# Designs tried in a protein design run: designed miniproteins, single chains, continued (3). Part 59

Each design is a single chain, and the fold is of that chain. pLDDT is the mean over its residues in the fold that is shown.

## One batch from the design tools (miniprotein)

Design m10038
Fold by ESMFold2-Fast:
Structure m10038 (fold): chain A 74 residues (1-74)
Amino acid sequence: GDPTILEFRFSAASVEEARAKLEEVLATKRPEHTKLGGVVFVPDESLVEPVREEIERLAAEAGLEVGPVQVLVP
């Protein structure tokens, strides 16, 4: 993969769970990371936009750009 992307891949049943898991990912941030990107699996279409917004918000707070992101209903 791209070493400048801080990558995530997880499932979340809520925006709160997605936030907690994203914060765990962000705790592993290193100086080479300039982007936050990855995949989140959610149970409902209603969670797709709120989780995407949470990714964008947390990236901005961490000084990262948003890289490739997918929020998917399996």
Scores: mean pLDDT 88

Design m10039
Fold by ESMFold2-Fast:
Structure m10039 (fold): chain A 68 residues (1-68)
Amino acid sequence: MDAKKEALEIMVKAGKEAGEQASTLKDKKQANQVIADAAKQAAEEAKKLGVDDMAKIAEQDAKLAEQA
């Protein structure tokens, strides 16, 4: 249970920081890349904690951001 909470907190924090950084960028491609990179980092942290389901979701979010 604690590992899932920790992974969720890491993902929420990464998403908030990436969103704030992306909001300062005028280039939509650069903004989407920042979001994609943050989602990839969150996926790696979730894998490190053994929460593969959350890692899969973060990897899908990263792919969607790169395609946008």
Scores: mean pLDDT 74

Design m10040
Fold by ESMFold2-Fast:
Order: structure tokens, then sequence, then C-alpha cells
Structure m10040 (fold): chain A 87 residues (1-87)
């Protein structure tokens, strides 16, 4: 299902964000990574709650928010990789 696929992608991305947080010494990037992890976790909970409630409209809205959060998190990963290339 789309829900299962997005939740699985979110878990994989959280693990990547955690790894990048351990690898970087840039405090601003660490903060962005931590915020991204927290946002994805909150949205995972909202998606699960909407699915459990059978609220198709709420589920669609929370899935779109999760998709956006995952895209933003991928951009932060790109920033970390770019900073590594400078060192």
Amino acid sequence: SEVEELLAKAEKLIEELKKKKEETEDEELKEKLEEAIARIRALQARVRAAEAAGDEAALAEELERLKQALEEAEKIIEEVEKEKEKK
C-alpha cells in the first residue's frame, strides 16, 4: 500500500539522517537533521492515526505532508554531502 511504502521510506530516511548527524561536525546541520527526524516521526504518527481512524481525507493530507518532509530531508542529506566535499 502507499501508506506502507511511505512509512518504510520514512524509516530508511530517518536511519540515513541519524548516520549523517553522527558524521557531521557542523552544529547547524546537526540541528537541521534533528529537526527533520522529529518532523518525520511526528508525521508517521499522524499517518498511522488517520489510517486507524479510517479518515481517508485526513490520511491523504498527512501522506502529502510526509512526502514533503521526506523531500526536505533528502535536501538536508545533500547539504551534508556537499559540506564533506569541501573538507
Scores: mean pLDDT 84

Design m10041
Fold by ESMFold2-Fast:
Structure m10041 (fold): chain A 82 residues (1-82)
Amino acid sequence: RLAELLARLERLDAELAELGDAFAAGRLDLERLRRVAEEAVRVLEELAELYREQGDEESAAAFRRAAERVRAEMEKAIEAAE
């Protein structure tokens, strides 16, 4: 549940950091970036829903904003690679 979602988010954050390092080295896999970012967005949206159900609207809004940020950053990275 919450602990499991947070553990998934931590793993995805580590994968996104590795992709950032690969980008700096000129080795970015855009397919992998899209896959990892989309999974991170899903986990963040699940966390937002969970906190909303518990009445924590501030945490829910924060996770929703984080999901939008990940999506926007992924779109910018893909745009820059074109």
Scores: mean pLDDT 77

Design m10042
Fold by ESMFold2-Fast:
Parts: sequence; C-alpha cells; structure tokens
Structure m10042 (fold): chain A 83 residues (1-83)
Amino acid sequence: MTLEELDKELREGAIELAKAFADELTSVSPEDKQRLIELAEKAAEKNPAGVLIMIALASAFVRRGEDPKEVVEWLIKQLEKVA
C-alpha cells in the first residue's frame, strides 16, 4: 500500500469507529449521534489518529460507567476543536 492509501484507510477507520460508537449508545438522541458523526468526518480530514484516540477514550469512559450523554457532549467539544 502507498502512504496515501494508508492515510485514507486511517481516515475511513476513524469514521467507521465513530459510527460504531454512536450506534452502541441507546440513551443518546439521534441528533447528537448525527452531529458526532459529522464532526468526526470533518476532524478525520485533519487528524484521523486524534479522532481514533478521542473515540477510544470516549468508549472507555462509557464502559467505566460514565453517563453516555455527558461523554458524547465532551467528545463533540473535542472534535469541534479539531474540525
């Protein structure tokens, strides 16, 4: 694979991970899920590795018992800073 192909796969992987994370959250509104995905797509164009790390942390916070809504609000704010 070329470096350009690897970068594209990393961006696509970040977006897929964001969608998978949103799909697992039953207590979060569809509007917040859509905004999360849109911001993740925009942020992944600039920093796909950072998006992957932020989503991994958000997923870990939810698994530890943090409120999914508060975690999504935090994640949206982090993605807005990158996007």
Scores: mean pLDDT 81

Design m10043
Fold by ESMFold2-Fast:
Structure m10043 (fold): chain A 57 residues (1-57)
Amino acid sequence: MEEAREKIRQTLIDYAKKNPELIDETIAELKRIKEKSTDPETKAFYDEMIAELEKIK
């Protein structure tokens, strides 16, 4: 796939669903990555993933 974002999103969501005990750690890591990004679209992408992970927690 040329859209790495969609692949990353799907992989992280699937991983979180199979490993619910690691959701908090995954959210923390996504927040760290978001803080290092300066691109608004990338920040929005990570915000959406974080929100989705928090909903399935």
Scores: mean pLDDT 75

Design m10044
Fold by ESMFold2-Fast:
Order: sequence, then C-alpha cells, then structure tokens
Structure m10044 (fold): chain A 64 residues (1-64)
Amino acid sequence: MEARAEVEGTEATVYVDGEKVAEGHGEDAHQAGMAGAGGLMRAGATVTGGEQLSPTRAVVTGRK
C-alpha cells in the first residue's frame, strides 16, 4: 500500500492509500517530518524516503 506524510509548517498529515490516518506536530518542519515518519511507522508502514520541498514543506514516503 502507498503511504506518505505531508509536512506544512509545524504540522504533518499521514496518509495511507489516500486516506488520512494520523497527524503529527513539531517545533519546525524537520520535527514535523520526524513526527510524520513516526505516524507512518505506527500505521504499519516502513519509511522508504523523504524530500524537503521548501523550508516549510516536506514529504516522507512509505510502504506497507
């Protein structure tokens, strides 16, 4: 299954198969990305990569 976490500012939203399953929060985009990765792992996904899109945006990718 496709899994990803989308980071905007201090917030991360975790999606599995296009559905929102979790949220994360951090002090900055980096910590929000780490929270998103943790959310992916708690949802049963393995983190496979990530990309910083801007200082406030990132995507963490995963596979289940």
Scores: mean pLDDT 79

Design m10045
Fold by ESMFold2-Fast:
Structure m10045 (fold): chain A 75 residues (1-75)
Amino acid sequence: MFKIDGPEEAAKAIEDGIRAMREAGHSEIAEAIDEAIKRATYISENNGEVSDEEKRETHEALKAGAAAFAAFLAA
């Protein structure tokens, strides 16, 4: 299996950002992003047993979370 180092640093930055959002009072958005990431991890580990619909919904949630996170960082 090939190891990709970049995603680990990106994941840490996202976790740090989620913590910052919670501390800033955006806990609901932070929780939604955290839940989407956990679901994405579950899909990654159980890819063959997860429906295409669940994968699509998870990707949509991650996109929405990324947009909210980017907006928070820009504020």
Scores: mean pLDDT 70

Design m10046
Fold by ESMFold2-Fast:
Structure m10046 (fold): chain A 73 residues (1-73)
Amino acid sequence: SPMDETIELFVALSDASGMEFTLRAHQLHPDNPVVQAELRYQVERAPETIERLDRLGMTDLAERVRQLLAQMK
């Protein structure tokens, strides 16, 4: 339904924003173990976020998440 799609979109946007924030934190504090753990967690979860965005037709944001993933290791 349109409501369910709106909720999925908000979740995907939140996840993508979290990835950008974590990458910036890692660039500022590359040796911080908490930031490194968060980065690894988001790398593991990124394929699910990409699949969700592709399903919703959000191709530009899905490509942005792929680019973030490539920078994260």
Scores: mean pLDDT 83

Design m10047
Fold by ESMFold2-Fast:
Structure m10047 (fold): chain A 68 residues (1-68)
Amino acid sequence: SYYQRLEERFGLPVDGVFGPELAKAVQEYLKSKGYKVKLDGVFGPETFFALQLYQLDEGKEVTGILPP
């Protein structure tokens, strides 16, 4: 599944569930790329918007979904 592939990308246990650990890993990744996000494990509007900006800046399709 998408969540399992994303968990593999971040080196997390592969359980196929989008939990706080996976949300925080996405936030840490975006922050490492220079985007303003909270590391709170809550995938809210701030994280979603930062992910869309990241995709736009990288010339990727703006889906709001991080590739695995």
Scores: mean pLDDT 71

Design m10048
Fold by ESMFold2-Fast:
Structure m10048 (fold): chain A 71 residues (1-71)
Amino acid sequence: SLLEEIRRAYEAGEYKKAHELLQELIKETEKTDLQRAIEMATKELLGAVARALGASDEEAYRITVEAFLES
């Protein structure tokens, strides 16, 4: 499953890959459950805020994926 692949990529430190898989999961979820897709997509705001405060792309990907997996 995409969720299992996201978790494995995150645990392996492959944050960009984990984020790309999260984007795929959001798009797939949007087709059946728009509210859930919005809730998942709001985690992107944490990465955007981190980037605005000087975080690297890699750090922003980590923060976004971590917030998703902890919710």
Scores: mean pLDDT 86

Design m10049
Fold by ESMFold2-Fast:
Parts: structure tokens; C-alpha cells; sequence
Structure m10049 (fold): chain A 70 residues (1-70)
């Protein structure tokens, strides 16, 4: 249950960052969204299980790739 709540929190942060990225018009705005997402993940990382740390790392890689392709 605690791990499930942290997973849900990670997914909510990812969904919010993804929506902001879709609304971003410039490379600078997209980079800001990525930087803010990284900061939020860094705050959560010490509280996460190994499985949820892997999910957070995967989400970061997805966001980094989306910004690079934009």
C-alpha cells in the first residue's frame, strides 16, 4: 500500500510534467519543464523502494528523450 501510493505519486508527477511539456512552445520552456520534473523526482528518490526508483529513472529517461526530440 505504501509502495502503491508512491507509485501513484510518481505517475501523477509524470502526467503533470507531460502535460506541461505538451503546452511548452520553446526549447527553453521544455527544458524548464524537464528541470522541474528532475527536481521533484530527486526529492522523492530517497523515499522510494528500489522498484519505484527504477520507475522514476525510466520516467526521467522518457522526459529527456521527449525534450531532445522537440
Amino acid sequence: SADDKKYDELMELFDEAFKKLQEAKTVEEKQKVLDEFKAEIDKLMPELSAANQAVAEAALKVMEELVKKA
Scores: mean pLDDT 83

Design m10050
Fold by ESMFold2-Fast:
Structure m10050 (fold): chain A 98 residues (1-98)
Amino acid sequence: SLEQQLKELLAKLRQAIKDGDIAAMNATINGILREMASASKDLQEKVLKELIEAFKELRKRSKNRDNIDVMMQSYGRILELEFGAKWAKEALEEVIKE
């Protein structure tokens, strides 16, 4: 059920990105992070890869990349500090360079 809940939250995030709904994006990302805290390491890594792909799509769709880059840097710090996912922070930093 946790894996299914995370998949549904990721789908909801992708829809919020498509809709340009910043409030729904932030609420859904925070939901993903909360559910991920109880997930196995393997499931966390799968979800983090999907989250990075969602941030890539958000950046491509955004007309104000500077604001999105600040948001991505903030989430990258959270991913490193709360989940030990330095690789995910570094992946988001590489997206910002594109």
Scores: mean pLDDT 86

Design m10051
Fold by ESMFold2-Fast:
Structure m10051 (fold): chain A 119 residues (1-119)
Amino acid sequence: SSMEKKLEEEIRKELKKIVEEMRSDPRSEPLLNLPDYLAAPHIKDIVSNPVSLKEIEEKIENGEIKSVEEFKKLVEQLLENVRRLTPEGSGLLEDAEELTEKVLKKIEELEEKLKKKKE
């Protein structure tokens, strides 16, 4: 329906805004791209669901992400990936985790806002 299409477009715009804000934050460096060695098949034993911020942005633009819940799962995967792949003690891991946790809170606020609109 026309209302469902408007809701999908509103969701897409909000998700794109979140990703753009995240990408613009200097703490996003470890999240932007997967390390080259993650392309190797055996790396799936370390990280079951490899994903980068760039891939999430591409999925939003291609319409592959249809809900806030799906976006949340990808951001949670991104957090697990950065925790496993970024060296401890560099400050980069702590910064990337802090940024990703703030984004997850924004996603939860968006989910609550959308639930109230459907009531």
Scores: mean pLDDT 75

Design m10052
Fold by ESMFold2-Fast:
Structure m10052 (fold): chain A 65 residues (1-65)
Amino acid sequence: MSETEKLVAEKELSEVIEEAKKAGASEEQIRRMEELKEQALNAKDVKELEEIAKEAMEILRESKK
């Protein structure tokens, strides 16, 4: 996995976390998303990164209900 892919994922996850905060996400939801961002920085391949992004998007969806 390229360094560029990790940087793009970090930026996207940071934007998703900011959006969740604006949507009124709980402190627990924000902590989980921050954990996912750290996992993304340590991801070994694109597949692992995609799974992390999927979970972050699910938390964002729940925060908008």
Scores: mean pLDDT 77

Design m10053
Fold by ESMFold2-Fast:
Structure m10053 (fold): chain A 71 residues (1-71)
Amino acid sequence: SAKEVAREILEAIEKLRRFLAGELSDEEGTEAAQRLGAALARLADLFAPLFQAGRGASLREIEEAAREIVA
């Protein structure tokens, strides 16, 4: 569901922040980045009808939508 994908995006972002804070290994940071990319691709598929209508969503708009869905 969109809410699950949005939560995965936020969890991956949080993990990347922890990596930058020195709490995680390089391997864990790489995995977090890969998971974020995969979750963003999955979220883009959920917005495919908007893209097909000639309306693209920026990464910022996708992040805002994910935050609203989780809230």
Scores: mean pLDDT 70

Design m10054
Fold by ESMFold2-Fast:
Structure m10054 (fold): chain A 112 residues (1-112)
Amino acid sequence: MTLEELVKAAKKLIEFLKENGYTELAEELEKKVEEALKKNDALGVEKAIAEAIDWLVENGTDEQVIEAGKILLENGQINLVLYLAKKALEAKKFEVAEFLEELIKKELLEES
């Protein structure tokens, strides 16, 4: 994935977070993405998204975690959706993890 594709995914996630009242998390993600962009650091953008995912799994609703997964998948970030599913499993959100795994399976099998 290119830096441009990661930034696009991050911007969609930032918009979602703002719409759900997580303005401080959205601002932190936006700041981290801007700092990574200044350094031409794709891994830094990916890490910033992963940190936002960690927070959402711990503090967001199951529906919000699923919607974040859909946003990431629609923007081609299968690796980040896999990370989200893993974090959901670790948090014992088994139904969320199962739903995300089915979304990934559909993407890989129907678009392969």
Scores: mean pLDDT 84

Design m10055
Fold by ESMFold2-Fast:
Structure m10055 (fold): chain A 86 residues (1-86)
Amino acid sequence: SSLLEEFIEAIRNGDIERVIRLGIQLEPLLEEAEKLGLPKELLDRFRQVYGQVLNLLLNGEKVPEELFEQFVKLLEEIKPYLEKVS
């Protein structure tokens, strides 16, 4: 499965260690994608939503469905730019 699919599954399962590892793997790809035209505003929104998701998981809290759907939509918007990196 793709890195993004693994990320979505890790968040769905509340797998904090995997969410952190996948975030670390994704970050350099996002930086390269920004150089290839990924909008700064989209990258900043992704980092903000990722931070909110991670904070909830670290506190043992459930990620609200609306926030999870927002995260998935951001990954879908970012995906075409990541495909230019790989």
Scores: mean pLDDT 83

Design m10056
Fold by ESMFold2-Fast:
Structure m10056 (fold): chain A 96 residues (1-96)
Amino acid sequence: MSLEELYREILESFKKNIDEMLKLVKETVERAIAAAEAGDRKTLSRDVAILSGLYLEASMALNAARELPDADPETIKKVEEIKKLIEEGFARIDAL
């Protein structure tokens, strides 16, 4: 099934970089919050763009995993953590 193969490719591509993406999200969220508090619009704009891209990638990976009956639960958990960290980060910035 060509669609299942595409979903496997999306998930495997994400899985290869998932630990680095999780680290990048944590670092970028804290830098974005610090930039927002400091009024550093250039850093904030760049970091919001990075987080938005990562959120889209995580959402695509999660959708792909939902279509696969054998998707790795640990991978799904990390994808959900990435999305949650970005959502919480944006909420913290919006509250400033």
Scores: mean pLDDT 83

Design m10057
Fold by ESMFold2-Fast:
Structure m10057 (fold): chain A 86 residues (1-86)
Amino acid sequence: SAEDEAAIDELMTRAGLSREEAEELLRAIREARTPEEFREATRRAIELAERIGTLSGSEEEKEFYLELQERYAEEGEEVVRRLYEE
């Protein structure tokens, strides 16, 4: 879908992931059924971003990393919870 392609492009461009890594991460996030699984998938993305040096550079790269941490620490749990209640 266009939304999935946009997410893949953002992960490749902002986090520096390969297309294969971005697709695998997006799949892990979409298939996550618990807050723990969602956190594990997003933590892996953050670790990959650190290894490839996307945190070394512009303020925008650091802001993206912080946004991932904040969103997935709280909002990710809420998103996963909603999947079980609907």
Scores: mean pLDDT 59

Design m10058
Fold by ESMFold2-Fast:
Structure m10058 (fold): chain A 87 residues (1-87)
Amino acid sequence: SKEIDRALAALDKTLEMVKGESKEKQVERIVGLVKGLLLIYSEEFSDEEIEEIIEAMKEHFARKVEEDMYEQIFEALEGAKESIKMM
């Protein structure tokens, strides 16, 4: 999917930009970007397409970040998924 590829590319660019910052700051910036992207996607895409993007993000982060960072990012993605269902 073109949309998934674009989302993952934006995440990769952010991961590269936050290299050298504390883990806390890296998580803060990543979570901020994810919430922003999902808010934009909620205006353009169906709930099913957004869920597909969220699952792709989860798999991508599981491969790219340390377990402690992944747990915090996963919680943020799950929270965003529930918020979208209520909109």
Scores: mean pLDDT 78

Design m10059
Fold by ESMFold2-Fast:
Structure m10059 (fold): chain A 80 residues (1-80)
Amino acid sequence: SKMERGVERVIERADRLMEHGRKLKEQGKNDGALAAYQTALDMIDSTLKHVEENHPELKDVIERLKEKRAEAEKGIEEVK
């Protein structure tokens, strides 16, 4: 569906931001790393809230977004 494709694009963008954050952390650029992970988390949270409110039947999509949220939260925790 169009919405599932939209979610996949959000996940792809979030994954790129988290990879960027990981590379920044490896360089000791902790402020930049935190900003990248926080941006990914904000995108995932916004999308997750929208899907949960409008399409609660999409349990697999919701679970995948929750997994991506946990990845971003872990990235933030590991930088601080």
Scores: mean pLDDT 88

Design m10060
Fold by ESMFold2-Fast:
Formats: sequence, C-alpha cells, structure tokens
Structure m10060 (fold): chain A 74 residues (1-74)
Amino acid sequence: SLTPQQLLDLAGQELARVYQETKDLPVEEQRKKIEETRKRLIARAEAAHPGNTDLIEEIERMAKLVERLFEERQ
C-alpha cells in the first residue's frame, strides 16, 4: 500500500492534473471534478491509513486550495 507521504504526493499530482484539465470548463464542472477527486483520495487514504486524521485534513486542505483557485479566476 502507499505510505502517507506517497498518498500526499499522489493527491498533489491528481489535483494539479484535474486543475489543468478543467481550467477552461464552466465552474460547475470544475467543482464536480474536484469534489470527485477529493472523495476518491479521501476514501483511499481512509482505507490505507485508518485514523490518520492529519493525512485526511491535508488532502482536504489541498482540494480546497484548488477550489479557491477556480473561484478567484471567475
């Protein structure tokens, strides 16, 4: 399984990729893609490292940062 650091690295890569792929889409589609990605990453983190709240909180913080980038671009 992935370590917490590997999951954070994966989360960063996945969120950056989704941001780049959706930056020209309507904000509703951007939000849907980020939310889907966040939920998938959190589920994976919970399965691999149950009770690691710091890992989950960091993934959520990263996803919120990307959502904010979409909002600031409007």
Scores: mean pLDDT 83

Design m10061
Fold by ESMFold2-Fast:
Structure m10061 (fold): chain A 87 residues (1-87)
Amino acid sequence: MSPLELAEELYELLKKVAPEELHEEIDEAYRTIIDGIKGKASKEEFEKALNRLLRVALIARDRGLISEEEFEKIAKLLGEIRKYFEE
């Protein structure tokens, strides 16, 4: 799967499970991740955006909106996307 496809899957999953109040943060972080993949954002901005999406996933888990298995899937997607930028 391409890094763009991984980012899209993560975005759609988070928008499905996260509370509406966090959707703007998801949209902003997703845009920064796409820009990072395209070489238009710094590594620092890219890492910060991935951490923002991890925070959204943690909030959704804390509120009982996702299962532990769904959280693990989100964490795995974040890790795979991060590896793209580490190379």
Scores: mean pLDDT 82

Design m10062
Fold by ESMFold2-Fast:
Structure m10062 (fold): chain A 75 residues (1-75)
Amino acid sequence: MADQHYQQGLQALKEGDYRTAAEHFRTAGRLYEAQGDFRKASESFALAGVAALQAGDEETALEMFERSRRASERA
């Protein structure tokens, strides 16, 4: 469930586990896209990008911010 992955991402952020947070937010974004919820998909991909930057993964962050932008345009 998309909401469950989103909440797991938030929990990982609180724990400072940025890599795990990015993974959960990325999964939430994909699941929200599959549901047609492009607003929540955009928010989830943006959070995945921020978490990836905190983890030092600039490549994943750029990919996630691009996916966030594309999801926002689908709204």
Scores: mean pLDDT 88

Design m10063
Fold by ESMFold2-Fast:
Structure m10063 (fold): chain A 68 residues (1-68)
Amino acid sequence: SLEDLEAYAAEVIAEARATLSAGEVTFVEWAVREALRGAREGKLSPEEAKAAIDAALANARASQAARA
């Protein structure tokens, strides 16, 4: 559901803020906003939006690991 997606998105942002640098957090927050917008506008299913959020978090983690 959209409600479950919004709750999940909040958890992802909290996780990013706890574990990632400022640049990666900015990217994840942007990607989450875009995914939620797409879901609210009916352009993405909740499942597609969640996949986009998951991909953004994975990319941010990989980017941070590559710089360490």
Scores: mean pLDDT 87

Design m10064
Fold by ESMFold2-Fast:
Structure m10064 (fold): chain A 92 residues (1-92)
Amino acid sequence: MTVDGKELDEVIAKMKAKYYEEMYKYAKEKLKELLKELSAQEAMEIVRKEVAELLVKKARADPALAHYSDETIEAAAEILAREIVLEAYEEL
């Protein structure tokens, strides 16, 4: 199924406005803990997966986002999680 690019951009923007600061702080603290024992690549992948999963759960519970398809929500969460984790890592 082709995800609508306009709808995807809309969901990313809404998630970013609502959850970016919270997820950024979460990612930064988790990366600090994991980097004590894991490589940067391993730590970033674990935190990216956790952040994406949390974003999907938040979006599905939010009436402003719950009406979008699961595919669109999941795609937006994956894109945003990657952005958040990379920025959190660069600021460590």
Scores: mean pLDDT 86

Design m10065
Fold by ESMFold2-Fast:
Structure m10065 (fold): chain A 70 residues (1-70)
Amino acid sequence: SEEIKERLIFLARMLGLDPERIRNLKTIADIEAFKAEIEKRKPSLSLLGQAFADEMLKLLDELKKLLLES
């Protein structure tokens, strides 16, 4: 949904990721690929950055669930 995407855009900006990538998440495969990229980057982030990454992963799971219910 738009509300979840707006929250993801904010978190992407805080992590130095391109917010346009959030707008391009169309499929389950797109979401899984993006989750894998965040997980790969997570160990190199600050404690605050890791908290933002965890919130993004949670929101991506919620977005994935909405696509499965479509």
Scores: mean pLDDT 84

Design m10066
Fold by ESMFold2-Fast:
Parts: structure tokens; sequence; C-alpha cells
Structure m10066 (fold): chain A 66 residues (1-66)
């Protein structure tokens, strides 16, 4: 488990992965690994996203040019 800060890119990845979280840039997101699934928690909102869906969503975005 760990905590990450929501970036615009992370928010877009989660949207494409089908995670229904009300995220704004700068929000703290708690992460928990559950086998082949990642659990994201922000406040009272929780979304479980399979690793495969998260990877697919990330790969659907253009490379970050920097």
Amino acid sequence: SGTVVATPRLIEVLRRAGARLNLRPGDRVELTTEGDTLRFRVGDDVADVPWSDLTRAALSLPPDPG
C-alpha cells in the first residue's frame, strides 16, 4: 500500500480504465494491491481496477513528451 498525488495524467488513465472516482489534481490517492487488482481510495470513493485494464488505459495515451 502507498499514497500518490493525482496528476492530470493519472486522472485521465483512471477515467480510461473505467474507475469512477471524483479526482482533482493534487488529491491524495491511497493505493492497495489486491492480487491482480489495484484499489484506489480517495475520501469515501473506492475503485478496484484490474492491472490489465490499468495497463491498457495507460498504453492508450500518447507518450508524455515531457
Scores: mean pLDDT 79

Design m10067
Fold by ESMFold2-Fast:
Structure m10067 (fold): chain A 73 residues (1-73)
Amino acid sequence: MIVTREQLNLAAEIIKDILDKDTADKIVTILEEINSKYEEVEAEEIVERVKKEVGEKAAKAVENLLESISEAS
């Protein structure tokens, strides 16, 4: 599943609302870094980075969110 910059920006906003500030800040930093380098990226690559740097629970939340956003777009 390919994720666009617009979808990543939307995901970052939702993450700030649903997760605690410390976890949200870490995830948003990863999303911003990916967004600065790529116009579009595979969802699996995003999820893998979140899993490695933040944790498995955070990665699953991001995976579910990106899937939901992709279906709505």
Scores: mean pLDDT 81

Design m10068
Fold by ESMFold2-Fast:
Structure m10068 (fold): chain A 82 residues (1-82)
Amino acid sequence: MAAEQQRKLEEAVRTGLEAARLAVEAAVEFDTSGKDLEKRQKMEERAILVMRAINEALKDPSKAEEAERLSREQKAEVEALL
């Protein structure tokens, strides 16, 4: 694997884990605060989407850059709702 692909994969995994963690934390906050069930489900869906993208990138490192972009996008959307 090229060093650049490895770097992008590591970056994608790190960003994805940060995004998934933030989404899970937001989902728990919505549930425990009595907020709308739909908002919790949206956060859970974002976490699943990110984890799926990271899993695919781990199987095929050429998908790492795409997984990183998706993870960054989802993280920004979750942060905007906090």
Scores: mean pLDDT 79

Design m10069
Fold by ESMFold2-Fast:
Structure m10069 (fold): chain A 94 residues (1-94)
Amino acid sequence: SVGAEVEEALAGWTEEEIIAKLEEMAKNEKGKKGELAKVLLELIENQDKPPEEIKKFTIEAVAKIENIKLEDYSDEERLKKFLELHYEVLKSLA
């Protein structure tokens, strides 16, 4: 599964190192990787928010990053795109 592959890729990283890398990417990377790093940091900051608010934020952020029309994709397909981008970002850190 994608989750297991992500956990294996991060096996050598501390939580502090992951946050530091995301902050570096958010400041220095351009395009989708930099925008996704900003979204991941925002999700970490807002992890105490209701699940529905987190879901809505994630869907809207992915639509903006991928430049997709909301009417062309289901919420589930947008979340899948987020997970794919999340995996690619974390894979790039390993």
Scores: mean pLDDT 61

Design m10070
Fold by ESMFold2-Fast:
Structure m10070 (fold): chain A 102 residues (1-102)
Amino acid sequence: SEEEKKKIKQKAEEFIVSIEVADELFLIGYELSKELGDVTESEEKAYKEILEYREAKKNKDYEKVEEYLIKRLDQLGKIRGWDQKTVDKIKEAIKEEIKKKK
């Protein structure tokens, strides 16, 4: 329904904001940890992936932006045990939001 589509779009927008906010908080914590000398290989990988996403967004590389957001959604959905059908609907809404920015 039209109402269901609006709710899915809202969830996609909220998801994108939540990831971007979480990533900014991670970068602050990573900088502190790096200064103290106590970062893991997993944290270094996450830091690099976040910086690549930020660069892709700045350069309007929407294919990389979409790939990153879909990857983060799949990872979070698996960790949280979200319904796959709902996750797939949110993926399509993310793709539509990215298309509007092209």
Scores: mean pLDDT 87

Design m10071
Fold by ESMFold2-Fast:
Structure m10071 (fold): chain A 90 residues (1-90)
Amino acid sequence: SPEEEILRLVGEMARAIVDGDWEAFEKALDGLYEVVKSRLTPEQQAEVDRLYEKTREEIEKAKSLPLEEARQRYLTILGRFLQEVRRILA
């Protein structure tokens, strides 16, 4: 189900943060974006597209931070992305 796929991808992102594996985080984010996007109206797709672009920009800035600060930033990025997706889907 899409719900199981989302849970799996969120788990992969959380694991990537623990491991400091930013490439794995980005792959899981890309997968999550595609799963979410497939079920949206055109208006919701435009909002999620903007959210995804903003999230990618925040990730690029976070990569240059010291490891522990990067982990905290990525956790914040993940939380905000999920919160905004829930708002768009409401």
Scores: mean pLDDT 87

Design m10072
Fold by ESMFold2-Fast:
Structure m10072 (fold): chain A 94 residues (1-94)
Amino acid sequence: SNMENIYNEQYNSLMQWFNQRSSSLLSQASQIGQEVQQQVREELERMKEDFEYSMNAFFKYLKEELKKDPSIDAEGSITFRVELLKLAYDEHLS
């Protein structure tokens, strides 16, 4: 469906953003030391799990809500959720 395509595009954009920032942060941490790099890697793994859980739970919720009210702005809801996740994790990835 168009909604599933929008969801996949937005989720892929979120993961590209996360992977780019993660790579930069790991590179910076490696210059400090291997122990710091390992701690950062473990934190990034937790963040990735949180992203996967949050996005999957949100999309499941959105699909159920759309069955009750098809007038819901699915595209806007998906894009807003991605921006909220970026905002929530920006300080941890800077």
Scores: mean pLDDT 86

